Designed miniproteins, single chains, continued (4). Designs and how they scored, part 52

Each design is a single chain, and the fold is of that chain. pLDDT is the mean over its residues in the fold that is shown.

## One batch from the design tools (miniprotein)

Design m13785
Fold by ESMFold2-Fast:
Structure m13785 (fold): chain A 76 residues (1-76)
Amino acid sequence: MEKAAKGAAEGAKKGGVDEESAKKGGEAQRTLYASGMSPREAGRIGGYGAAVGSGLDKEKQLKAAEGAAEGLEKAV
């Protein structure tokens, strides 16, 4: 679980999110993944949330979401 959350957070950082917001997004995706959501979808949602928390533009929010999806998929 923790490595999956870390993967999502690391992916979101590629979109320019700050460390604290990336960690919170990783926790959110961990909950979604534990509920049965796929790693890619859970990571995408967590990364998006982290980018929103960081105050990033919509373009960067989408990049962070996609990066988090890739990161979580590779982490699990």
Scores: mean pLDDT 70

Design m13786
Fold by ESMFold2-Fast:
Structure m13786 (fold): chain A 65 residues (1-65)
Amino acid sequence: SGAELISQFRQAVGDIRAAEREFGDREGYRSALDRLLTHFVERATRLGDTEAVEEIRRLREEALA
């Protein structure tokens, strides 16, 4: 479901952020975040869940702030 995708996206963002803190690879973080966004947006789009697409994009913007 869209709610499950949002939950999984939040967890995955947390994981890559933890890796950035440990290794200091900011460009690796941005690249991983972009790949993650593409993957989850594609899944939400296949479900027809436009609210999940919008929330995933919002969470990605917050993750870069």
Scores: mean pLDDT 84

Design m13787
Fold by ESMFold2-Fast:
Structure m13787 (fold): chain A 56 residues (1-56)
Amino acid sequence: SKYGQQIIDGINAATRVFEAGEKDYSRVDEVVEEALKQTSVAGMYARMTKEWLDSR
């Protein structure tokens, strides 16, 4: 469904933020901004993942 695809896009966005955080943290904000431009769900998951990385 359309909503199912949005959730998958959100999980993929979170994964890319996590990968950026591990490889080059300076790219995290860029990846979050790209997710925010894609969909509201992707942006939400991306921001939550960044907040989690920042809180460790």
Scores: mean pLDDT 80

Design m13788
Fold by ESMFold2-Fast:
Structure m13788 (fold): chain A 62 residues (1-62)
Amino acid sequence: MELEKEVTELSNKALNEEDLDGIAKELEEKLAKTSRLEDQMLYGVGLVAVAVAKTVKKREER
C-alpha cells in the first residue's frame, strides 16, 4: 500500500470535517506502528492537517 495515497485520503477526510477525532486516532495509531522516518513524516503531516481542520472547525462553531 502506498502511504502517500493513504495519508492524502485521511487528510481529505479531515478537510471535509467529517470525523476529525476518528481520523486523528487512526493517524496516531499508524504513526506509533511505523519505524521508518519517511513513513513517520507522512503520517505526521496528516496529523497536522487534522489539527488545522479541528482549529478551523472550532472557529466556525465559536
Scores: mean pLDDT 68

Design m13789
Fold by ESMFold2-Fast:
Structure m13789 (fold): chain A 87 residues (1-87)
Amino acid sequence: MKVIPSPARQALEEALAKGDLDAAIEAARTYIQSLENGLKRAKENLERAKLAGDKEAVEFYQKVIDSIEKDIQEARDLLARLEAEKA
């Protein structure tokens, strides 16, 4: 299913396309925060699915958690590179 990119991710991609390093750093920080909030919600949903015995929902939320954790790692690596480039 095609998910529309989050506004935070879209802002990051636009800043990178413009070569606006300050905007890219700020957008990357906002994007990471959005991902961390999403991770917390996905973990809460996973626990509710486990309590309900909903195996399909458990599998779905585990995949969501795995995807968000990967996105957080990639975003943090990008932020570190952008901050090093500005220094």
Scores: mean pLDDT 82

Design m13790
Fold by ESMFold2-Fast:
Structure m13790 (fold): chain A 79 residues (1-79)
Amino acid sequence: MEEERKKGEEAAEKALEKAKEEAKELIKAGKNVKEAQAMLDYIENVPELVKKIKEALKKGDLETAREYAEKYEEVVLKS
């Protein structure tokens, strides 16, 4: 099931990179620079959560993995 989980992580990382690029483009164009900068700063911290999830899963620490996954969802997916 590593492939299925990896696909989900890759999709989330891809969406994150797209949002990051959009924020950079807004800053470059001088549109909503303050909001775009705040969004970019927030987005740059999210990849660390993905790393923490992967580390916890490798160790079999499902509780820690769930905690970081929930935080990631709140920040990025907002499901």
Scores: mean pLDDT 65

Design m13791
Fold by ESMFold2-Fast:
Structure m13791 (fold): chain A 97 residues (1-97)
Amino acid sequence: SVFRKAVEEAVEAARPEAEKLKDNGGKKDVAELLAKVYLEAAERTPDEELAELLRRLAELVLELANTEDPAERERLRKEIEEIGEEIEELIKRIEEE
């Protein structure tokens, strides 16, 4: 799976940042790590639609980490869930072709 390889390479690229979080990671630091993993996966993915969804997911997790309004947080969380589901469906389609 090309996507599985892209995710593995993205996780490996983010490893130094993950190790730094082991001792003093706050909510924002976790969001920045997740965003980095998604962006690294997007750069390694040959599918443009999947890459765009991964970049959007990175944007949303960073926005959620910087948002304190409960209504806005709920909106962002739902959008993250919807994009996550769309990514899963795209991965299935790529693996079945």
Scores: mean pLDDT 72

Design m13792
Fold by ESMFold2-Fast:
Structure m13792 (fold): chain A 68 residues (1-68)
Amino acid sequence: MSPMERGRASVLAYAREHASAEQVAAIEAEVDRLLEAIRAGDEKAAREYENRVLGLLNQGAAEGARAA
């Protein structure tokens, strides 16, 4: 597997452990956009999608803590 495919798989594995199915789907969509931006050399879009992925992961963790 390429490093990008391995990174995608690791993020989604973490998300499945800590987030709802809807949050996992949202994270997968943003990760796919991030990888496309990296392949296109669009640094601005890549940074934006990276921040969205991190935000969704942090939101899932915060909601998990609130749910006991």
Scores: mean pLDDT 74

Design m13793
Fold by ESMFold2-Fast:
Structure m13793 (fold): chain A 63 residues (1-63)
Amino acid sequence: DEIEKAKKELEQKRKEAEKLIEEGKKKTPVEGGKLKQQAMQLLAEAEGNYAKTLEEVKRRLEE
């Protein structure tokens, strides 16, 4: 359940990042670059949170 919740949250953040990238394609290269950086930051944070949740669940299952 906790893993499923984290997976859904990661997927939601990926969709948000994808929207930022698509919006950036409609802008100038400078504006698009800023939106791409925001998307990359969101993905990095979301993936970090997901990995942390997986580690916590694994630790609890082993103990």
Scores: mean pLDDT 79

Design m13794
Fold by ESMFold2-Fast:
Structure m13794 (fold): chain A 62 residues (1-62)
Amino acid sequence: TFRLDVEGAGLAGAGVAALTGDSEAGEKAGKYILESGGVVDPREAGEYAGVPAEVVARALRM
């Protein structure tokens, strides 16, 4: 579980897009993180965005 503010949510979404080459997946991940109030499970965010949890976890560390 990660804790992010609005800026962190945007950066994580951009990270997912960069890692996958899929801007739509990045946007979905960012929206989910923002909606979650900054407390994020990479597995749940990955399921919502259609990407593996490890991709979301890596993006959250960027």
Scores: mean pLDDT 74

Design m13795
Fold by ESMFold2-Fast:
Structure m13795 (fold): chain A 75 residues (1-75)
Amino acid sequence: MVGEVVTVKVLKKDGASFEVEVEGFGKGVATVVKVDGKNYLGVRVGNKDIGLEVPQSSLEEGQVVEGTVVKVRDI
């Protein structure tokens, strides 16, 4: 739900994209996006597009970060 803090585990790094597991949503592909000076992960999980606000702009394989859900939409 929007406003929830969820755990994001980085499973694999593939160039500019990441294979991630998002708590409550499952496995998907993430990219880092900067909007208005804030860092976000745009994650595609099945037919869902999820926006997560994150504290950092770089991710490493095996890393676990907290993301705040700012957007969930079906595509």
Scores: mean pLDDT 79

Design m13796
Fold by ESMFold2-Fast:
Structure m13796 (fold): chain A 70 residues (1-70)
Amino acid sequence: SAALERLEAVLQEAVEEGKITPSRAERLIKAARVGAELYDQLGLPEVGERDLESLTKAVREGSKTVVFEP
């Protein structure tokens, strides 16, 4: 998924900038992968892509209020 690749890149950048811990970044990407797979199985891959884009934006902005169900 292109959105997953963008999220991974943004999470790595956030870790390098000290915005989040490496452990948190790993947990977020694992949850994102599970969520994307779930939406794909439900026949709603576009919803998964939107959730990933929302999470990516929140990481870039340093927001603590993103709710992403794994």
Scores: mean pLDDT 73

Design m13797
Fold by ESMFold2-Fast:
Structure m13797 (fold): chain A 78 residues (1-78)
Amino acid sequence: SNEEKAKELLLEAARVVAEAGRRAAAALAAGREEEARRVLREALERAKKLLEEAAKLGGYTEEAKKGIEDAEAALEAL
């Protein structure tokens, strides 16, 4: 169903951000601030795209919209 597909996209977006967070933390610990920002930016842009697709499918529209807002706020902070 579209709802099941939307849920999988939400979970994929969360996994992408979590993995990028771990990679960014490692880069920051090594003094590579530009690498950390790039990794986070690329992941947030990808997560936003996945969440936009999820929002179009329905079932998790409000959760997807909140995720998009959170991702946009995080991108502005980079």
Scores: mean pLDDT 89

Design m13798
Fold by ESMFold2-Fast:
Structure m13798 (fold): chain A 85 residues (1-85)
Amino acid sequence: SMEEKQKILEEMIERVQELADDPSASFDTQTLLTMLLMGLTVYKKANDPEGAIEMLRKTAEKLKEIDPEVSEKLEEMAEEAEEKL
């Protein structure tokens, strides 16, 4: 339903915001996560969780060498969201 999709997108945005707000995160990690948050907000407005999942995976790939721990967390979020769809 639309309500279930909105909940998935909201939880996704909240989790990414927590990662972006971590003061120990590098500038590169913070920049990529900020760009991700902007994109996720657009996908939430469009009610497009599939687009959001794709963006999570692409951002995780970019972070793989920069911040492997955050990259893994984004991949985990994408898998969890896909299972709920």
Scores: mean pLDDT 88

Design m13799
Fold by ESMFold2-Fast:
Structure m13799 (fold): chain A 74 residues (1-74)
Amino acid sequence: SMEEEFERRLGEVQRRYIELLDNLASLSDEEFRARVEEILAELREIYEWAGVPEEEIERALKAMRETFERLLAE
């Protein structure tokens, strides 16, 4: 189903996010931000495929970017 495929794709991105967190201490701020933007781009594609409204996509991606920036702020 569409819901199963959506969950599968989100699960793939979630695994990459966990790997990013596991490597946080060994990455430069620049490298970390580059990987964050890659994850956000993949999430946008998944949300657009799933028919999520643009306003909700933008809000979700902004919130996630802010969360990543807080992880770097120490």
Scores: mean pLDDT 81

Design m13800
Fold by ESMFold2-Fast:
Structure m13800 (fold): chain A 87 residues (1-87)
Amino acid sequence: SEIEELLRKAGELLQQAFNSTPEEAEKLARKAGELLVEATRLAYEQSKEKALVGYKLIVEAAKQMTEKFPSTRPVMDEMVEKAKEIL
């Protein structure tokens, strides 16, 4: 499905970000965040419960990324807020 493909790609980008430099992590986190927000939006069209799963994934990703790379906090906060606005 489109949602599964977006989540897969986002996961790959987050893994790359987590193992990169702070500068590269910020760029990759933004790309991954945009994909997670889009997956949450598409999931909401199916059900609110599915969208909540997407939102939970982006919140957890934000926590992991900002713990390792504090510089990613503005990007991750932006993505969490975008996902929250979908709900």
Scores: mean pLDDT 86

Design m13801
Fold by ESMFold2-Fast:
Structure m13801 (fold): chain A 85 residues (1-85)
Amino acid sequence: SFEEAARRAIEVIRKSAKTLPEEVQEELEKLVREAEEKLRAGDYAGATQYIARGRDLLREAGAKPEDVEEIERYVDEMVREVGRL
């Protein structure tokens, strides 16, 4: 489901963030909190945007390629679910 894919993406973002500088961790946590708020509001497009920004920040900060790729798979699933609406 969309909500499961989003929650799994957030879990990977939080896990991957712990390997990065504290400044980057703070920015990722802000993006994750915004994504969680959008999910609670039923704003699936908004949630997807914030999770995708988290993915992009992880990539820029030099996170593990495997973590970024896993988030990309969840984002693809989220986009597919939104596209059905």
Scores: mean pLDDT 86

Design m13802
Fold by ESMFold2-Fast:
Structure m13802 (fold): chain A 95 residues (1-95)
Amino acid sequence: MTYHSGGSSTDVTIEEIRAARTDPNRTVSESLGDHGRIIQLIIVAEGKTTLDNLPVWKKLYFASAVVADRPLSEEEREEIFNEEIDKEIAKKEAE
């Protein structure tokens, strides 16, 4: 999958980004199971096209395996995910 802001990622809108946080039918663990979708959500929210330029976000997203050197609880991952998604939505809406 090619990650582009706007055109190629129109299937991932700001509404879907918010839905990943607030939609009770979509769990964070399901979204986290497909990191490609999470990265695309962030790229769309930021209007970025550089997948490789997300090392900090990706480390935060996978903190339990990469940064913390310990398994984070699902609640911890959900908190991190929700905070980052909220920031990206707010940033996009502020523009």
Scores: mean pLDDT 45

Design m13803
Fold by ESMFold2-Fast:
Structure m13803 (fold): chain A 72 residues (1-72)
Amino acid sequence: MLSEKQFEGEILASLGRMYASLGKKFAEQGDNELALEEYEKAIELFEKAASLGYEEAEELVREVREEKEKIE
């Protein structure tokens, strides 16, 4: 039961990490608007992953929010 939810959460967290990496790359290039869009997508995915039991995603949400604040 929970193992399928956890696997789904892991997939969502992996997608979130990809979006967070893309956001960081845009921020490094000065594309802050694009970086913010990608960070927001990452946060949404991590929040969904956390709701499915992937507890590590809560820390990932905080990390991405900190990166977002630097360029907001």
Scores: mean pLDDT 82

Design m13804
Fold by ESMFold2-Fast:
Structure m13804 (fold): chain A 65 residues (1-65)
Amino acid sequence: AAAAAQRARAQRLADGMVAGIRKDGAQFRGSAEEVQAARALADRLEALDPEAGARVRATLEEVLA
């Protein structure tokens, strides 16, 4: 039960971060520090659920393209 709850929490956090990155993409394109912070957070989410971390990282790469 604990592992499933932890993965569900990671997915909810990823959902919020993906929405925020898509909304504020221009801010991320102008700030290397914010990009690094978002990547570090994606790495932490990946430790809880690899798919959640990958979703955040992929979204960041999309808005930086």
Scores: mean pLDDT 79

Design m13805
Fold by ESMFold2-Fast:
Order: structure tokens, then C-alpha cells, then sequence
Structure m13805 (fold): chain A 120 residues (1-120)
């Protein structure tokens, strides 16, 4: 039916990037992620939005931690941190949501420690 799957793969990558941009993910953050990491982030964000999946929320925390370890500043992740904090508030996890909001004012090292605590 299709002579080349390259078009389908490119369309898929563009849809993932557009989804993440609509969630406030900056081009600097997107450039620091592989295509697989972008797809995993989208999947976890959709799971949180549809069912308040706590495991998916922890996966997003892990992705944010890894981005901070790569040198992405906390300020570039502010929209994701605020979105995740709102999701935790909807889950009834008010202390975790508060920690995520407070991270926006932290250094990368302090933010990494906070995220590792939230991972258990």
C-alpha cells in the first residue's frame, strides 16, 4: 500500500512534538530528548489526563529528573512541573503537588533530590 514507511514515521514524530508543544514543552527540552523519550512522555501524560495514573505520573517525574541531569534548567520545565502538580492535586496528593510547585524556585541539584524523594 505504501512504498515508504518514512512518511508515516515522520508524521508520527511531528504529531508527538506538536502534542508536547501544546503541553508547554519548549524546543530546548524537545532537543534534549530522543524520539523514544518524547513518545514515552506523551504516553504517560495521556495516561495521567485520562485516568490520573499515579505510575504514569512517577514515570514523568523520572523523565524530568533525567532532563535536569542532562543540564536542562528547572525554568524550562516549569510548564510540565505545574501541569504535574495540578494532576497530583486532582489525585488528592497535596504534599507532592506542593513540592513540585516549590521546585520551580530550586537549583537543578535541589530539584533532582526532590524528584528522587517523590519516586520513593
Amino acid sequence: LEESLAFARELGRELVRNFLRNQGVSDAVLAAMSDDEKGELMDNLLRIESSLDEEAAKNVIGIIRDLLKKGIPVSELEPLLRWLAEAYEKMGKLEEAKKLREMISQSNDEAIETLEELLE
Scores: mean pLDDT 83

Design m13806
Fold by ESMFold2-Fast:
Structure m13806 (fold): chain A 57 residues (1-57)
Amino acid sequence: DEATAVLRELLEKAGVKVGDLSLDASFTVEMARAIADNLARQGVKEVSGPLRLAEAE
């Protein structure tokens, strides 16, 4: 699932381990958006690209 892959990449970039996280499609999308918003305030360009691709799918 592309949304799950995007979320994992965002969490890894933010320094969070995903070991015990149960990722559902809806949960994954909401979490990815929340993390992207947080990282966007830090000026992280990379995070917008993967999220855009996941939403386009």
Scores: mean pLDDT 57

Design m13807
Fold by ESMFold2-Fast:
Order: sequence, then C-alpha cells, then structure tokens
Structure m13807 (fold): chain A 84 residues (1-84)
Amino acid sequence: DLAARLPVLEAGLRDPDPAVRRAALEEIERLVREGADPRLLLPLVLPQLTDPDPAVRELARRVLRLMIEREVEEGMRLIEEGVG
C-alpha cells in the first residue's frame, strides 16, 4: 500500500542523516520501478534536488529522470491506443 508508505518516506527524507535520506530516495526509486504512480511521489522527490548532500541530490536527479521516463512511456501508450 503506497499510501501507508508515504508518511515513512517523508520522515526519512526529512532525517538529519544524509544516509537515511538516501535510503528513502532508494526506496522511492524501487517503488517507481515496481509500478508506483510517479505523480504521488514527485512532491517528495523535488525538494531533494536542492539537498545540501551532493549524493542525495544526484540520487534525486536519477529518481526524477526515471519518473519522467515512466510518464512519457504511459503517454505514448495512450496515444497509440487512440486515447487522448
């Protein structure tokens, strides 16, 4: 249940330890790869692009790129099916 995981992910992304914030982003990346709706996770990822830790920022960019790729794939599928 993605809705049940969102508060835990938000808490992890607000943690003072950058290792905990990276772990939360890695979990978000895993959820997106498993088919979670990127639109529900986007508000959690965007603030991490300006995180003081460079590894957190790099991981956030990687997750954002994956989310964009998934949205583009879905958009192309809908066009090919004659919907939109």
Scores: mean pLDDT 81

Design m13808
Fold by ESMFold2-Fast:
Structure m13808 (fold): chain A 86 residues (1-86)
Amino acid sequence: SLEEKIERMVEELVENASGEEVEATIEVLESLEDPVGAAKRADERIERARREGKLRRLDPQEKEEYKERLREALEKAVEYQREKAE
């Protein structure tokens, strides 16, 4: 189901990505009208954070907070795409 796919994506991102990468993913998902521009800005932000040594794994509390935010952002992005798809 779609709900199962969203849950898997949320769990995989939170388990494997740094906090900065998760934040960038949320920003892209929330940029419904300009996802390409948002993705470019996210890439630049991640590269900067990488060069500054700021990319680190999420702690357990951060994982729970980001799971909730990612789930909400993904659900809204899916709803937007469904409204446009016929």
Scores: mean pLDDT 79

Design m13809
Fold by ESMFold2-Fast:
Structure m13809 (fold): chain A 68 residues (1-68)
Amino acid sequence: SAAELRKRQEEHLEAVKNLSPERKELLQEIGEELRRIGDLVQAYLEAKKKAKETGDWSLVEEAKKAMK
């Protein structure tokens, strides 16, 4: 119901309001790190696709070096 949805939204707002600035910064840092990992994984997967199509695995080796 709409009343239950509003109650959940109010509970969520209270939880966010009570989150310390340090907790917010930590969550932002985690988000940025996950994005970096995602970008590296995406580049690796794209390099793998090209390697399978062309037989050239040099791009996969470059992507592996970037992840180290």
Scores: mean pLDDT 73

Design m13810
Fold by ESMFold2-Fast:
Structure m13810 (fold): chain A 74 residues (1-74)
Amino acid sequence: SPLSEEERLELLRRLLEEEYPLALELGEEYARLLIGSAGLLAGNRETAEWFGIPQATVSRYARRVRALIAAERA
């Protein structure tokens, strides 16, 4: 893994406390991409618990982030 468990949890905390409010202000699509990124980096379960949303929702947003990364590499 590119990040340790401790680094992933700290990243999740930072994304949720610092970045998520700004993403919401910028628009729903940015908020969804941030949630998806948090799911990929910190885990879908941990991200779902923090946001109070289903793990399936986090997984869907994470899949969108993966698709965007794949498109840039194609």
Scores: mean pLDDT 77

Design m13811
Fold by ESMFold2-Fast:
Order: sequence, then structure tokens, then C-alpha cells
Structure m13811 (fold): chain A 90 residues (1-90)
Amino acid sequence: SLAQQARDAALAYLEAQARGDGAAVQQYSARLQAIEAQIQAILAGFDAADYERMRAALEPLIAAHRQALAEGAPAETHIDLLAQAIALLE
């Protein structure tokens, strides 16, 4: 599931940060961004009325996740924000 992919990527990101592995941090950061793109792609598949409702709810969560990536926030922050976004799509 997308939720499992998000959890796995966020945990791998945390482990990479703990090891000081900059290459792995960049790799898993890119994977978290790819999951964000998948969330946006699912949103784009909704009809116009559902799209507007879901976009209004998702936009703050995606903005917060982008800020978390820019700040190097811990895995728990990424898991929480992405889980909230994915739950809105299910």
C-alpha cells in the first residue's frame, strides 16, 4: 500500500540520518517526494467536486511535508503528515 511505502521510506530516512549517510538521506528524501507526487496523482484522478474538497484538505498537509523535508525533520513527522494525506484519499 502507499501508506506502507511511506512508512518504510520514512524509517529508512531516519536510519540514514542516524548513520550520517548523506547519500542515503538524499535517496530516501527523493522517495518521500515521489510518494508525495503519487498522492497528488491520486487527487488529480478525482472528479471536479471531490477534487476541490480533497485539495483544500490536502494542500496544508503537502505544504507541511515539503517544509519538513527542507528542515530535515525526523521520520515520525513524515509518517504522520503522509498518513494523514493518504487517509483523506481512502
Scores: mean pLDDT 80

Design m13812
Fold by ESMFold2-Fast:
Order: structure tokens, then sequence, then C-alpha cells
Structure m13812 (fold): chain A 59 residues (1-59)
């Protein structure tokens, strides 16, 4: 589902960002966010983007 894809991508993006891998963070976040958007779950897409950005900012 869009919610699951957004959550998975956002969480993976955050983890990669925290580990210092900004490229992997962006890739996971984009995959999750796009899947959530395609299924109409805008809130899940936005949450994925925030999680990825937070990981990069803290990594």
Amino acid sequence: SGAEAGREGGERGREAGLAGDAAASGKYTQQGSMAAYEQGDIEAAERAERLGAEGVARG
C-alpha cells in the first residue's frame, strides 16, 4: 500500500541518512514518497520526505 511504501522508504531513508549515506537516503525516500503519492496517500509521502531529510540532517 502507499502508506506501507511511504513508511518503509522514509524509515530506510532516515537510517541511511543517519549512517552518513545521503545518496542512499535520497533514493529510499524518493521510492517511498513516489509510491505513496501514486496511491493518493499524500500524508505518507510527506512523512517519508521528512524522515529522510531528518536522517541526513542528523548524520
Scores: mean pLDDT 82

Design m13813
Fold by ESMFold2-Fast:
Structure m13813 (fold): chain A 61 residues (1-61)
Amino acid sequence: RREEAERLIAEARALLDSGADPQTVLRKASEALHLAIEAGDEPLAREAFELFQKAVDRLRA
């Protein structure tokens, strides 16, 4: 659902800002992306994808 995707995006952002485990951020961003796609909300999906990419970059390092 769109509301769930928005919540997961907010949580992922907060976790990134607090320096939490990148794997946790990746999971939340991935779930948000899936939900946003299902809801057909392209701007929301773009937001989730950006967070996903940031989490992947952290894991690569």
Scores: mean pLDDT 79

Design m13814
Fold by ESMFold2-Fast:
Structure m13814 (fold): chain A 82 residues (1-82)
Amino acid sequence: MMEEQIEKAREAIDLLLAGAPLEEVQKLMAPATREALAEALAERTVEIAKELGISVEEVLERLKEAGMDPLVIREIERLLRE
């Protein structure tokens, strides 16, 4: 189901920020569309920012440094601006 794909995408962001290899993270996200991934990751990015007491922009920068797909990052930024 779409909900299961979204939940796995949220888990993938936590793993990536914890220093997991990008290839392992991509396996968890593979069944989801780019749009569904971006929506799930946008929600999780806001949650992580609150949990760590940092800005959403700082979380996105850490994801970029960890090797997250630039197109996914751009989609997350677009969703967070709306």
Scores: mean pLDDT 71

Design m13815
Fold by ESMFold2-Fast:
Parts: structure tokens; sequence; C-alpha cells
Structure m13815 (fold): chain A 99 residues (1-99)
């Protein structure tokens, strides 16, 4: 789990750097990698509740849709999926704190 968490943090850091540089192609690549790592983490972590897993997987799905929109240059669509991702990520964290 620690290795996956480290790779998730590295992917997120690279995503943020690419966004600041205006490199939407690179931002898309790291957003996709981060989403894939979230899916891997969700499958590997046996302590997660079913509800937390559902929100993590939905968040990952929205992040992949955001990555696709970024690659296409559709900022409005990317923003919509980013908001959806954030909602699911916050719900997953809240559920983990309750379990």
Amino acid sequence: LDKIKKEMREALDQYNKAVKEGDYKKASEYALKYAELVEEYTRADTSLTPEAKEHLLEGARKMKEMAKALAEGDKKKARKYAISYTSHALLAVALELDS
C-alpha cells in the first residue's frame, strides 16, 4: 500500500506541475496514471468499506473522464469532471474516518 500511495502522490505532483505549465497533454497523462493508481489502491486495500471503495472507484472514473477532456482541450468539460472527482474523493475520506 505505501508504494501505491507514494506513486499516487508523485502522479498528482506531476499533474499539478503540468497544469501550471499549461501542458494539457502531460496533465492528461498524469491524471490518467493517478486514476489507475487509485483503482489499484482500492483493490489492494482490504480495510476499505464497500461504500468507500465505491466512491474511490467513481472518483477514479471521473478523473479518467477529466484526463480525456484535458487531452481534447475541453476546459469546461474537464472542470465538470474535476468537481465530480472532488465530491467522490471527499466522500471516500469521510467514510474511511467513520470505519
Scores: mean pLDDT 75

Design m13816
Fold by ESMFold2-Fast:
Structure m13816 (fold): chain A 81 residues (1-81)
Amino acid sequence: SRRDELLERLSELHARAFELHLEALADPSVPQSLVDEISALAHEVSQVARDLEAGRISVEEAERRLRELERRLKTLEQQLA
């Protein structure tokens, strides 16, 4: 279903954000504010997944939030490149 595919995509995005967080933690030149921002984004991804699973948001709203979170993660990845 669209919902299950979205939950899989959110899980993949969470894994990417978590991996980026570990990379940032391993690099002492990365400012703590950036580490915290990556951590906060990972938490937001998890919250969207929970809200979708609980029926608190629609599939359409979850897709909108996923696209916004993907764009934010890409910006953070570029800052660490």
Scores: mean pLDDT 89

Design m13817
Fold by ESMFold2-Fast:
Structure m13817 (fold): chain A 100 residues (1-100)
Amino acid sequence: SSVQQLIDRARQLNDQGTRLNDEGNRLSQQNYTQGYQQYQQAGGLFRTGRNTADQAARRARQDGDRGSASTATTIRHGSDGNYDTSSSNQTAVQQNINQQ
């Protein structure tokens, strides 16, 4: 279904964002600018994932599919948390860059 495709896409975006955030964590120990760039890219993916999951939840509710709506809402909450973490990491690394 279109709802399932949106759920799968939101999961894919969150997984990609998580990998980039983890790479940002590793790179920030060696190069703040590279760490920042990875966190920025991760944040973009989490934001897109959140919006995709939100769209899936709305469509599922319109279809009366409470199970898919619940699943999509859970993915959205995960995306929001991941985005907040990525944004916090960007701020911390930017402060380190500005102090150099």
Scores: mean pLDDT 89

Design m13818
Fold by ESMFold2-Fast:
Structure m13818 (fold): chain A 83 residues (1-83)
Amino acid sequence: MMTPEEAAREAYEAALEAIKQGDDLLAVGAITSLAHIAGYSVPEVNRIGDEVLRLLKQGDYEAVERLARELYEEALRRARLLS
């Protein structure tokens, strides 16, 4: 079974690759997966997804990459507490 730390790493790497390729839908999907792994509720994950899509449409890739990194760090902290 994939560990929570492995799932977080895979989602983060997918987010960065999607941003690099300009694939907005994959970027939103990967970042919302990170938020879910980090322990956010469904309404919170939906709000994060909406904000990511908005930032991508505005071309604020630095903000999207920072948000992905912050969610990845939160997901790793949560995974370590559950391990």
Scores: mean pLDDT 84

Design m13819
Fold by ESMFold2-Fast:
Structure m13819 (fold): chain A 68 residues (1-68)
Amino acid sequence: MEELLEKIRKALIELGVSEETADYVVNQLKLSYEGGSSLENIYTALYLFMRDQGVSAEEAKAAIEELK
């Protein structure tokens, strides 16, 4: 999980998300996973966040695929 969260943080920063926002998102995803959310739900939440930030569906899917 720690390796995945670090990969997510780096991917968000590479997509233009600030370090502060990336750290916030990673912490929220960690809390969701620790609270019993599935890995699929974590990827879905990440996809929706990327789309909300203006990332295209294709780019968001590619970024998530790199995490697997």
Scores: mean pLDDT 80

Design m13820
Fold by ESMFold2-Fast:
Structure m13820 (fold): chain A 77 residues (1-77)
Amino acid sequence: DEVRELQLAANGLELAYKGFQLSEELKGNPELSESARETAKRYLEQTSKRLGWPPLSPEEAKALGEEYRAKAAELAA
């Protein structure tokens, strides 16, 4: 199911990016913010590897997630 695989990939990349946003929101607690950032970074590295990409930056993950979501929408139409 090509549409489902693209949606899952998009969701994974989006989740990784949201993890970095959460770290930024938690800046008032430096220890918790850093913990959230390290978790998001590890998840993004694992997701990049699973998708056959070199380690993606948060910005690259956002862009690629949007691209996969758009492709899933086109195939579902």
Scores: mean pLDDT 80

